# Ledger of designs, part 84: designed miniproteins, single chains, continued (4)

Each design is a single chain, and the fold is of that chain. pLDDT is the mean over its residues in the fold that is shown.

## One batch from the design tools (miniprotein)

Design m14904
Fold by ESMFold2-Fast:
Structure m14904 (fold): chain A 55 residues (1-55)
Amino acid sequence: SEAEELARRGAAAGPTGGAVAAADLVKQGYSREEAVRLVEAGGGPEAGRAAARVV
């Protein structure tokens, strides 16, 4: 899906990119929990932690 692709690309840019991707997902209507899970799936636990701090 587009959300999964956005999360994966953001996470690949490092923790900051993962956080930005999560924020964009929330802006698009995804829940905070779902956005964090998508970023963590794409970039691992560090990306998930960075995303959780922003959303």
Scores: mean pLDDT 76

Design m14905
Fold by ESMFold2-Fast:
Structure m14905 (fold): chain A 85 residues (1-85)
Amino acid sequence: NEIEKAEEILEGLVKLGFITEEEAKKVLEIIKNSKKSAAEGAGEAANDPSLSKNARSAGLAVGAALDAEATPEQAIEGFLYSQSL
């Protein structure tokens, strides 16, 4: 399910040290509270100015993964690649 996939991506990013557990929780709550879709909720997080740059980037990565039907591993790899540019 898309919420479970979003949670797995965010937990992976926390484990790698790119976002904090608090940041991941905030992004996940925005996704869960979206009235439209998990992907649209991820887009809301990506554009939330109250979140850190890294937390917004995590939201963008989740949204892109959900739209592309990517695996959590593919989403994390894509995020890491984007941060290296």
Scores: mean pLDDT 81

Design m14906
Fold by ESMFold2-Fast:
Structure m14906 (fold): chain A 104 residues (1-104)
Amino acid sequence: MMDQYFRLGREYLRQGRYDLAIDYFDQSIRIGGPNYYQSWHNLGNAYLLQGRYDDAIYYYQQSLRVNPNYYGSWLNLSLAYLRLGQDDLAQYYRQRSTDLRLSS
């Protein structure tokens, strides 16, 4: 079931088994629909930890499309851009994360 896929994805992410985490988070989204911003965010995290920064950016953007107030996706989007050497863009997304956290 959907909740089981999300839970398994998180466990494999913790174990450093990023390909398995990706598969389970993808299944969570397919079954639970696109409204699970946490699954999109954790897909971004798995790709970020693999050094696949362009893929990570895409999935964090999907998370923010579902929940634009989730400061964690803004923060990690900033980190992905920083890893790509796009410092101005990283600073922009970091500021968005900070503004949202302070508004909570």
Scores: mean pLDDT 84

Design m14907
Fold by ESMFold2-Fast:
Order: structure tokens, then sequence, then C-alpha cells
Structure m14907 (fold): chain A 84 residues (1-84)
């Protein structure tokens, strides 16, 4: 349903906000263990992100799909850069 889709979208945005806050803290502290945990979390959630992106596109929510994908990829790139 549209309500379920909206709830999933918001839950993933909230999770990305939390992950970004943890990333900023991990970078500030030089916490490689936290950076590795964040990368593993992102990798584990990639199939669920991809599924939600396709569900959003199917329901005409292309901007939301693009936003979710862009935020995920930007966060992943930042974690990978911090680990390099």
Amino acid sequence: SDEDLEAKYQAFLDALDQAEALLDQAIANGDREMLQALLQGLERNRPMIDKLVEELKKNGKEKEAEELEARYEALRARVEAALA
C-alpha cells in the first residue's frame, strides 16, 4: 500500500540520517572498527534499498527513488573514502 511504501521510505531515510551521524563521529574519532561496521551494514542493506527503489519507481515516486539511491551511494562513498 502507499502508506506501507511511505513508511518504508521514511524508515530508510531515518536510518541513513543515523548512519551519517555515526560516520561523522567515527571520522572525528579515527574509529576504524565503527567505519567497518557501517560499511558492512550498508552492504547488508543494499538489496533492501534496491527493492524499495524499484517499488518507488513502480508507484511513480521517481524523485524519492533517486533521492534514496543518491543518499545511499553518497554515504557508501564517504565510508569507503574514510577507510582508504
Scores: mean pLDDT 88

Design m14908
Fold by ESMFold2-Fast:
Structure m14908 (fold): chain A 91 residues (1-91)
Amino acid sequence: EAEEKAKEAFKKYIERERELAKKAPKEAQEELEKAIEYLEKALELFDEAKKLLAQNTEEAREKARELNKEALELLDKAGEYYKKAEELIKK
């Protein structure tokens, strides 16, 4: 299913980002590690939301919507840390 493939692709993306962070300048590594932490937390919330949706209850759907919103906020935070890391690498 598309959702499962998307989760697996996102997980592989995080794994690749983690390997790239190890090769980055030391000044940027801390910011990249923070970005990766937020990506991992977002993935966990998306996975939890998917499991809740599989239960087919209204309560589970409401909780899943809340988790998806939190996951998107974590993705925004990851983006901020990636931006900080980029600025450190360029300077």
Scores: mean pLDDT 80

Design m14909
Fold by ESMFold2-Fast:
Structure m14909 (fold): chain A 96 residues (1-96)
Amino acid sequence: SSLLDEARAALDRTIDLARRGSHPEVIGGEASRAVSLARHAIDSLLSDGGDPSDLLSLAESLRRAADVAREAGNDRAAELLDQVSDEALSAANALS
């Protein structure tokens, strides 16, 4: 899915911004965009009967971004990323 690729790219940017010590609003904005793209990717994979392994990979990427955001002190962004990681895991179980 192009949405899946866009979500992964946004998560990578969130990690890079957090690691570089970017402004919290910039990190939060990219994290919110990544979450929106991830949720659309989850919905697309669920409706199309996608591969559960894509959802598991997305969940891992979301959790990694959450950990880095938390280390950078962006607790609200980390909580949102963790929540959507759990949503991706639940979706993977529904497709299994």
Scores: mean pLDDT 88

Design m14910
Fold by ESMFold2-Fast:
Structure m14910 (fold): chain A 68 residues (1-68)
Amino acid sequence: SAEATRQAYLDRVRAALDAGDLVGFVAVLQEYVTNVFPEAGDPIAALATTDPELAARLEALLAATPAP
C-alpha cells in the first residue's frame, strides 16, 4: 500500500538522519522520489502533515544541497 511504502521510506530516512549518514539519506530520498513521487505527490508535504519537525529537517538538508 502507499502508506506502507511511505512508512518504509520514512523509516530508512530517519535511520540515515539518526546515523548522520547524509550520503545514505540522499540516496534513499533520490530512490524513493523517483519510484514513489508520481503516487505520493510531494512526500515532504505529506510528511509535514504527520511529522512537521522531520519535514523541516528534510527541507533544510535539501536546501543545503546546491543545484549545479
Scores: mean pLDDT 65

Design m14911
Fold by ESMFold2-Fast:
Structure m14911 (fold): chain A 61 residues (1-61)
Amino acid sequence: MSLTEKLLEAIRAGAPEDEVRALARELINHYRKLNGITAPATDEEVDAVVRSFRVLAEWEA
């Protein structure tokens, strides 16, 4: 199961915000590593990803 699927499932299941943010951070860091980026994800980037995935989860409900 992909990190993207895990994040969407957590959001749909009503997981706590801290759990959702942790999954989003893991997803961002995973893609940064694939692109050779060594800098870690910022809290602002995590927040933006969570907002985007919450919208996506609602559209696929």
Scores: mean pLDDT 78

Design m14912
Fold by ESMFold2-Fast:
Structure m14912 (fold): chain A 60 residues (1-60)
Amino acid sequence: SSLEQQLQQLEAELASLRELYQELVAKNASQSTLEAVRAMIADVEARLAAVRAQVEAARA
C-alpha cells in the first residue's frame, strides 16, 4: 500500500540522516550544520509518527 511505501521510505530517510549526523559530528561540522540536520531528523520523525498512526489505525 502507499502507506507501507511511505513508512519504508521515511524509515530509510531517518536512518540515512542519523548516519549523516554521526559523520558530521566526527568531522567537527559547524553547530549550524548540525542544527540543520537535527531539524531534518525531527521533521522526518514527525512524518514517520503520523504515517505509523495511520497504518496502526487501519490494522485496528
Scores: mean pLDDT 87

Design m14913
Fold by ESMFold2-Fast:
Structure m14913 (fold): chain A 98 residues (1-98)
Amino acid sequence: SASITFEVAPATTFVVKVTNKGTANATVTATVPESGASNSVKVKAGETAVVRVESAVPATTVTVTITNADGAGTFDIEVKAYENGKLVGSASGTITVT
């Protein structure tokens, strides 16, 4: 497995978009460490998936973990942070599994 941590503006709703550029299926887990909130989605090879995490308290950190990847691949990640329905922040990055 591989993980990346994003720092964003304080928010209670986080929308994580993951594009799997690899050749194998993976599971993506988004976690908000400050509240313990987490959610997971399966992202098939060559596809894009979205996972939403609702935090009980405002948080600034989202950790995205890629698991069950079979083989090497690159994953593009976009995190959007929402507070009271408004987009308050975003971050993007890439995870490579070797």
Scores: mean pLDDT 84

Design m14914
Fold by ESMFold2-Fast:
Structure m14914 (fold): chain A 78 residues (1-78)
Amino acid sequence: SAQSVSDQMYQTAQSLGLTDQSSQHVGVAAQNMMNGTGKHSVYGANSQVIYEVGDQGQQYVDQLNQSMQQQISSVNQS
């Protein structure tokens, strides 16, 4: 399930126009949150996303966090 969430968040990040590297960071952050090693979804990816998209980085981070919470909810309901 952690790998599934990671893969889905990677695809979500790519759909938002992020680079492969940033999408990988988002996937890893989601996996870390699922494993209980992180309290917030995209900590490592957040700074990279903000760096790539400037002032809109926070908006993309919010979208990624919301998508991740939906993926976690879906896995728990399945």
Scores: mean pLDDT 58

Design m14915
Fold by ESMFold2-Fast:
Structure m14915 (fold): chain A 99 residues (1-99)
Amino acid sequence: DPLAEALRALRAGRYDEARELFLRAIEESEEIRAAFAQAYLLYQEGRFNPQLFMDHLARVHGLPRLPELTPEQREVLLEVMEYAYELLTERTSEAERRR
């Protein structure tokens, strides 16, 4: 489960590994991609709570809650959320061009 592995790597401070695993989870799962893209939209609107989002992901995967997110953990999260939004937008544009 790349999402569960990403959460474990993020907690351990393995940021490069966490990023790669999050990107893999986003690429392989439409549900995860949509969730992270929606989180990025909420972030752009000033409505995103990164701690609540991570607590939800940890709960769904049966992992311990992260303590208060470090700036480095928030940076990884924002980067992968942006990637999910871009990937979803690009896939939508491709589908529209092929209609």
Scores: mean pLDDT 78

Design m14916
Fold by ESMFold2-Fast:
Structure m14916 (fold): chain A 100 residues (1-100)
Amino acid sequence: SDAEIEEAQELVRRLLREEGEKSGHVEQAEAAGEAAVAMIRDPSKIPDLVETVREVARFSVEAGRAVARALQRAGDAIPKYSAAFRYAAEVALRAVEEVE
């Protein structure tokens, strides 16, 4: 429903913001959060989310890990989008491994 979509969007933004604040990478976490929100509205934007989390991880290992934690939390909290969020988190962590 529209209410479920709005609740999912708000929760995702909150989780990315919280992990961004904890890591000192609010700007990068917000970028990933908006990509995740766009994916909730339109599943064809999963590749955009994937590319955004790769770019975040390549820019900063700490930001990539923070985004991965937030997306794992979102996947645990929102079963409907769990597979997409877990996949994006795995992509972020793999990109972190490639930089280290």
Scores: mean pLDDT 87

Design m14917
Fold by ESMFold2-Fast:
Structure m14917 (fold): chain A 69 residues (1-69)
Amino acid sequence: FPRFPDTPEALKKLEEEKKRSLERLLRSLSEVLKLKEAGKLTEAEIAQLEKSIEIFQKEKKISLEEIRK
């Protein structure tokens, strides 16, 4: 694994960026879930959404109910 940053400041910035990326993705997933509930998604799009939700649940242990909020 590449481990370029060894300063506390660089490590904090990477962690902050990861958290912000997760928040953006969570918001996007919530929006796409609303589209699914409205019946506006294709079967392929639903499959991609479910895969993304599973990744979220495994990596961040976030429930589907939290994503739907």
Scores: mean pLDDT 68

Design m14918
Fold by ESMFold2-Fast:
Structure m14918 (fold): chain A 55 residues (1-55)
Amino acid sequence: GAAAERARADAEGARTVGELLGAPELGQKYADEAEAAARRGDAERASRFSTAAGG
């Protein structure tokens, strides 16, 4: 559904930010957190990771 697609997009965004920072481990941590936030219904938190990646 839309929530799952959003979580996937936010996770990809977080990984991209990790790449840009030269810290892929940090990007993966943010991706995991975005997925966890989506599962808990915390779309606001998940969206913040996407915004950080998308600018």
Scores: mean pLDDT 70

Design m14919
Fold by ESMFold2-Fast:
Structure m14919 (fold): chain A 73 residues (1-73)
Amino acid sequence: SSEVATEKEVEEMYTVVKNTLADKLAAGEISKEQYEKMVAALDKAKEEAIKKKLSTDEAAQLFGDAVKAALAE
């Protein structure tokens, strides 16, 4: 079991979350502005996860927290 997420694993998690947000936008659950803010927060979270060498669980939590914070404004 990998304790530290690889860059590939972080990229895969980023893609999954971004696709989920795109689906929510298409379904009308979020606005285009909310989508753009969440994607920007997710992009920063991705860079931070790689830089800090976070585990897969820590990276997933960081992504979730970043998206929630962006949605809360």
Scores: mean pLDDT 83

Design m14920
Fold by ESMFold2-Fast:
Structure m14920 (fold): chain A 90 residues (1-90)
Amino acid sequence: SLEEILELVKKAKEKIEKAKTKAEVYEILREEGLEVIEKMLEIDEEVGEKMKKILDEAAEKMETLSDEETKELAIKALDEIEKLIKEAEK
């Protein structure tokens, strides 16, 4: 359900806020992000593909960023994903 996916996104955000290194942020996005994408692709393939692109683009940029910049980018990516989920509920 969209509610379950939204809960997973919120859980990922909470974990990222507590993360201390970019490696931890990347691991959270890999594990939690894949589950969010897989569940969304089953409900709405178009939205799921857009979410995948957001996470893929964020991950590519993370290698050149500081720990703090990586956290900021990750939260921004998850905020964008949350907006897509909320729009899909309309």
Scores: mean pLDDT 82

Design m14921
Fold by ESMFold2-Fast:
Structure m14921 (fold): chain A 67 residues (1-67)
Amino acid sequence: GEARAQAIVDTARDAAQLSKDPQRAVEILEKAARTAEAMGRASTDKDTQEALRKAAEEARRLAEELR
């Protein structure tokens, strides 16, 4: 659970940095946030749900910083 949530944010952050396009970077981070939220809703483990919710929030925060 928690390691997977962290991997989603880390992968999105790396991909956003490699894009060199702020608009594309925002799209990547927003997509990562939606993916984390969907996985959280599908999870039955509360610790995994909370980790994925925090991952989605972090991805959205990073997207806002690039706007």
Scores: mean pLDDT 79

Design m14922
Fold by ESMFold2-Fast:
Structure m14922 (fold): chain A 79 residues (1-79)
Amino acid sequence: MEEQLEDMRGIGHVLRIIGALLDGNEEEAQREADYLIEEVKKNPSPSLLKAAEIAAKTLENFGLTDVAERVRQAVEEAK
């Protein structure tokens, strides 16, 4: 139950990153990416790692390449 709730928290940050990017709020997207990195480091799961990779690609497509790279690095370290 705790592990499942932690997964939902991480996925929530992915959705908030996408929402912030669609709103043009780069500062919020960066903050949510930092929260996602923290969750990936604490509680890596296959689902969260896949979602984080999707978030990184979305960040890169919006021009936030440095943030996208930090998310990808956290995913690779968690594997």
Scores: mean pLDDT 79

Design m14923
Fold by ESMFold2-Fast:
Structure m14923 (fold): chain A 74 residues (1-74)
Amino acid sequence: MVESGRELTEEERELFEEAVELANRGLEAGADPLEILRMMFEIQDALAAGDLETARKKIEELKEYVKEVEEKKK
């Protein structure tokens, strides 16, 4: 469901915090900062729109990207 004219809910804030943790982990593994930034903006846009399904999907894409970067470093 979509909702406008509000601040982030607790769930949306938790999702954003998870995304920030993933972004930091990716950067520590040597991920492209511009790619991380692009993904973070996509997550932020989804959360701002109240689209939790899209936000979760984008966070999963970020998780996969970070895992791929970490795997290549092994």
Scores: mean pLDDT 78

Design m14924
Fold by ESMFold2-Fast:
Structure m14924 (fold): chain A 71 residues (1-71)
Amino acid sequence: SVEEAARQGAELARKSGYDDGTVATNAGALAGKSAYEQGKTPVEAVREGARALEKMGGKVDRTTPAPAPPL
């Protein structure tokens, strides 16, 4: 699931000793990839990734509604 992919990305980053920002970014990246693999459009996949990033406490710039950073 998208939520499970986000959790997996966060755990992997934490185990690697990365900061909370990197943890949130990895969670968003895996959530977006999972959504795309489940048949969502690229735009919907990016939105799912951004949503997971925000839920994990990551900072998403709402004044610049751009896709998640290139991974």
Scores: mean pLDDT 65

Design m14925
Fold by ESMFold2-Fast:
Structure m14925 (fold): chain A 66 residues (1-66)
Amino acid sequence: SMEDRLDELLLRMGALYAEARERGWSPSQLEERLQRLIDSVKGLSEEHRETARRAAEQILRTYRAR
């Protein structure tokens, strides 16, 4: 379902955040990888895509604040 796809996407975005911390990525590198991940997921509604984008913004805000 689209809900399952969003949940999986959000989980994978969280995994990218963890990988960024482990590998010492710049915020720009994390931003690029998050955007590629969101763009790679097909069949998301506009509302779910907006939810994923806002989640990416929150992840990046947290990452930049450290």
Scores: mean pLDDT 85

Design m14926
Fold by ESMFold2-Fast:
Structure m14926 (fold): chain A 101 residues (1-101)
Amino acid sequence: MEALREEAIRHLREAGEEAEKSKDKDASTLAVFYLAGAINALRKGDLQKAVDYATMAGIHAIEAGNKEAVKHVLKALEHLAKMGEERAPLAIDTIEKIAKS
């Protein structure tokens, strides 16, 4: 459980670093904001809010055109799913479908 949480936080941080490199600064700023929210929620043990914020971050990372940020958000959601958060698999499916559009 602890290792999965730390891996999720690491991927959310890496997503933020990648999002900051994006050309679309409006979308990347929103992605970074939601990534910070996801990390804070995860540190407080609020897995549902962590998934919600990570999902919004993923959507804005797609809008920013930053595939590496999206990849790290998806990896964080995979770790949240392994921690038993049922909404995480649905979030992954949603982000992947939007990214393919």
Scores: mean pLDDT 85

Design m14927
Fold by ESMFold2-Fast:
Structure m14927 (fold): chain A 88 residues (1-88)
Amino acid sequence: MPGPVLRTGLSPEEWLAVARELVERHPDSAGSWVVYARVALRLYRETGDQRYLDLARESLKKARELLARGRGDPATREEVRRLEEELR
């Protein structure tokens, strides 16, 4: 069955810019890097552009490093695990 199209008033590229700004303001937050990775992965699925896949991978790597330093909660750790499974 067709699902509803979720639109938040921003284009995917505008969401990438917002997520990048979030990371720039909160570079030590694993959650900010997870948001960036999710937006990049969505853009990869929409465009097929490998640059977005690379951004998602780099962002997840940074989120993992921050989680290893105790910079995140169990929910953020679970989101990283799910996104890594999607990148298989």
Scores: mean pLDDT 77

Design m14928
Fold by ESMFold2-Fast:
Structure m14928 (fold): chain A 65 residues (1-65)
Amino acid sequence: APPLVETVELTSEDVGRALAEALEELARRHGPFAEPADVRVDGDTVTADARFENGTAARVVVRRS
């Protein structure tokens, strides 16, 4: 598995916007994504697993407030 370099945990009333903004910020810090993020929904929580072209990974978890 690629090494996990960052985990972002957020609470937002607009989960989709918070997720999009977090992914943009991760790309700004770690470089471009190798592929679209793997997004999963579980109740009020959305988890996205991102892989970067540099061979690292990050996770975003957004919970609805």
Scores: mean pLDDT 84

Design m14929
Fold by ESMFold2-Fast:
Structure m14929 (fold): chain A 92 residues (1-92)
Amino acid sequence: VEEEVEKIVEEARERLKKELEKLGKEYGLSEEDIQTLLELAEERLKGVKQYMLANPDAEKFVDPVTGETFESVEEFVEHIIENIKSLLENSS
């Protein structure tokens, strides 16, 4: 269980890092802003990891911040990126 959780978290982290770097370049964000977004993504992954370790019998990938459930790492990553993109578009 712990080994599976770590693998899932690492896959999500890798995808989030790539997507955030791409988004930062697309929106012309400073290195400081990109670092802030990476730190926010890491905090969310930390929460997911803690939840999964506390609930090893759960059949779902859960975002403890929103309470939403996802069927895949890809779906979870897309959800986070879409939320960040929405924030960037609405902060103007």
Scores: mean pLDDT 72

Design m14930
Fold by ESMFold2-Fast:
Structure m14930 (fold): chain A 100 residues (1-100)
Amino acid sequence: SVETVVVVEKPSRVEVYDAGALKATGEYILATVEEIKKKHPNLTPEQKELLEKAEEYAKKAIEYADLALENNDEEYTKKAAEYADKAAEYLRQLAKLLNK
């Protein structure tokens, strides 16, 4: 569903393309964290820990996505994806606690 700049012999080029999307995902998670802080200034300690972990891993996702784009290295893209997934999971856990 997306067009990539493909070096047909080098899969790392496709993975580096995904790094831009992972950076955008990390930035979106950080924006969501900021909105939660505004709407919920008095979080419980458990909710605060989940929010802090989501923020931490979103920042790492952005850092490793930037490294992937700079160095054209698929290992950084893989780490960015791992950190983005962790950030999203902590937000999902926080959402469950905020609903009840």
Scores: mean pLDDT 78

Design m14931
Fold by ESMFold2-Fast:
Structure m14931 (fold): chain A 58 residues (1-58)
Amino acid sequence: AEVRIEKSVEATPNGYRATAVLYVDGEKVAEKSVEAPSREAAEYYAEELGKALLEEYA
């Protein structure tokens, strides 16, 4: 099975949102997101969410 993580950071009215999505064989298997007070925090959280998804599902 091919495992892929997509990470994104987007601006929201209340700050930023960090999202990580896990795909297995092209299908979305899991998604995690958190809100962050800054772009730098959101980028950090996106990386950590991606690692958490890989640890849980890989």
Scores: mean pLDDT 83

Design m14932
Fold by ESMFold2-Fast:
Structure m14932 (fold): chain A 80 residues (1-80)
Amino acid sequence: MKIVTVTTRIGMRRLSFDLEEPITEQEIIDLAEKKVKEQGLPKEMVVYYATLIATGAANSGLINSDELLSIIEKAEKYAK
């Protein structure tokens, strides 16, 4: 098992997410849901966190742009 740390920024905050390689779309969605639940945020925020995690992974070269778009679409369907 290889864990990679993806880092992104929201304003002045640095956020870090640990992902297991190979990275799957479902892993990113599950991690986003976990973060939303831990913070007591509404289910709709899963799309926001999934987008942040996926964007960080794409910027790190871990996923491509097609995978990024697929993750966003799946997260949007999940949040409905």
Scores: mean pLDDT 76

Design m14933
Fold by ESMFold2-Fast:
Formats: C-alpha cells, structure tokens, sequence
Structure m14933 (fold): chain A 104 residues (1-104)
C-alpha cells in the first residue's frame, strides 16, 4: 500500500516535470521546481513536509491560469490549471502516507 502511494507520487512528479519543460515562464518554472522539491522531501520524510505549502502554490498557479487566459495564453493557462490539480493530489497522497506511518 505505501509503495503504491509512493509510485503514484513519482508519476505526479514526472507530470509536473513535463509541465515545467512546456512552460517558458521562468517564475512558473521556479514555482513548479520548488513544489517538486517539497513533494520529494515529503516522500523521504513525511513528518518534515508542510503540505500547506503545496496547497498555497496550487492556489497561486490556479490564479495565474486565470490571468494568462485573459491574456490569450490558453495553452499556458491549461498547463497551470493541470499543475494546480497535480499539487493538490500530491498533498492528499503525502497526508495519507504520513497517516499510515504514524500507525506504526
């Protein structure tokens, strides 16, 4: 069970990397890179990670998605919305891993 959750998180990290490679916005790339780092730290030590940071970054990316859509940057807006959804999913999975580890 823990291994399956870890595998799902690794797939989410790979999807975030693909989104980062598709964006030309350096600030968006930095936000995604920092989110990947937080997710990886959570995967190594769930007690040390603040999943609230992932939710905040997801919120920022969702807001940026709306801004870029208004600017006619539809593809970037769609990438940002997808990244936001992935970050929220990663936060849920990290919380589940932490809960399972606390049951030892």
Amino acid sequence: RLEKLREEIERLIEELRKIREETEDEEVRKLIENAIKVIREGLENADEVDVGVLRIVAGVLSLLSKVYRKQGKEKLAELLERASEILLRAAELLEEIRRLLEEE
Scores: mean pLDDT 79

Design m14934
Fold by ESMFold2-Fast:
Structure m14934 (fold): chain A 96 residues (1-96)
Amino acid sequence: SREEVEELAEKYSLMELVQQGAIHMRKAFEEQSKEAARKAVMYFAAALLKLGKKDEAEEFLKRMEGAETVRELLEIAMEAALAVNKALIEEQKKKG
């Protein structure tokens, strides 16, 4: 849920959220686990919240609610991971 993702963003560092997202995405591929794929989406959405990308985070969570297969959830997780990477590059550019 949105509230759970907000709690993750408050509890963990940006680096921890990205690492956990990657770990759960790998587990989802290896085990074909919908639960692991959903957790990956939630961790990347929490990372997007920390990076100020609230609208993007909300969009990925809505897509997750509509997804029924591991494949659909993994596609959402991969897109969320890409969005996190783009936001990190943008922050790095601002630092010079």
Scores: mean pLDDT 86

Design m14935
Fold by ESMFold2-Fast:
Structure m14935 (fold): chain A 112 residues (1-112)
Amino acid sequence: NDALEAGRLGKEGGELALRGGLIAVKNATTREALSAGIAGAIAGAGGVWMGEKAIENPENGFLALSAGLSAESGGLSAKKGGELAKNQEAIELGQKGIELGRKGRELGRKGL
């Protein structure tokens, strides 16, 4: 219920979005699926990086908020990539990335 927990949620959500995005890329048979998977992986990686920085710097609530936003965005793209690639694991990882990223964003905003 503080900036540390928000950073942890953003990092965890980002890790799931990154993994989901990479699985969508690996299973992509269309340019659209490939693009969505890449976007999910990049935003997911951003969530991880910002989440780690938020845990190291709990006084900076903006890092936790940014990690949650990046993880949520990455999860949305990974889920879309998974749907287009017809890969259930990528869809599930993307969905969980959305859920954790959203929770991290809400807690990060309250920690400001």
Scores: mean pLDDT 89

Design m14936
Fold by ESMFold2-Fast:
Structure m14936 (fold): chain A 71 residues (1-71)
Amino acid sequence: SESFELALAVLLSVVPNMEAKDLRDFILNLVKTGSATRKQAIEMARRVAEEARRLGRPEVEEAARETAKEL
């Protein structure tokens, strides 16, 4: 959906400055509050992992992949 794509674009834009510890809590809270489905949260985590890899942020990439496994 358009709203999902916008939320994803905003999330990806903050990856250069994101702390790995905050990523897990942020994504899990989106599911907990009903702001994202489990499937959407997994897709968000996967896209963050790809962006973190592109930017050379291995700690964020690993946190994103582990978050996707928890969903």
Scores: mean pLDDT 81

Design m14937
Fold by ESMFold2-Fast:
Structure m14937 (fold): chain A 71 residues (1-71)
Amino acid sequence: SMEKGNELLRETIDKMILGSATEDELIKMIEQAFDYKASLKDLEQVLNVAKAFRMDKVVKKVQEIIDKLKS
């Protein structure tokens, strides 16, 4: 569900802030959240946080997902 996807993205942001996960682990969480139909708004929030922390691999993956949703 979108609610589960959005909750998983919030957990992803918490792990980014705490530095408790690798970029590859964060990407897996984001892909799972997308499968749960996470909202575009919450994906854009993750993108902004990833940019702030210079997580280039996460930025690239989230941008690809957002672009796919807008296409």
Scores: mean pLDDT 88

Design m14938
Fold by ESMFold2-Fast:
Structure m14938 (fold): chain A 85 residues (1-85)
Amino acid sequence: SARQQYDQTLQRLQDSQQLANQLREQSKTDPRGAAEEALRASEARAREGDVLSAMSLGQVAVDSAPDDALAAELQRRFDEAFRAS
């Protein structure tokens, strides 16, 4: 049902927000590692069709990037994941 699907989507978003917060803390000591982990999580959620979680984690990846070159690479990979929906 739509209600059950909505509840599952909210739970996945909450789980992804918790992961996002953990990765943001990690980015204070390991920004590259946090950015790469966030992107991998974003890509995994995108493959599952969870666009909202994928977008949230993709944003964390770009925001955590320590330099412009990595930020540009992560943005390009994020755009590739969402080129058609």
Scores: mean pLDDT 78

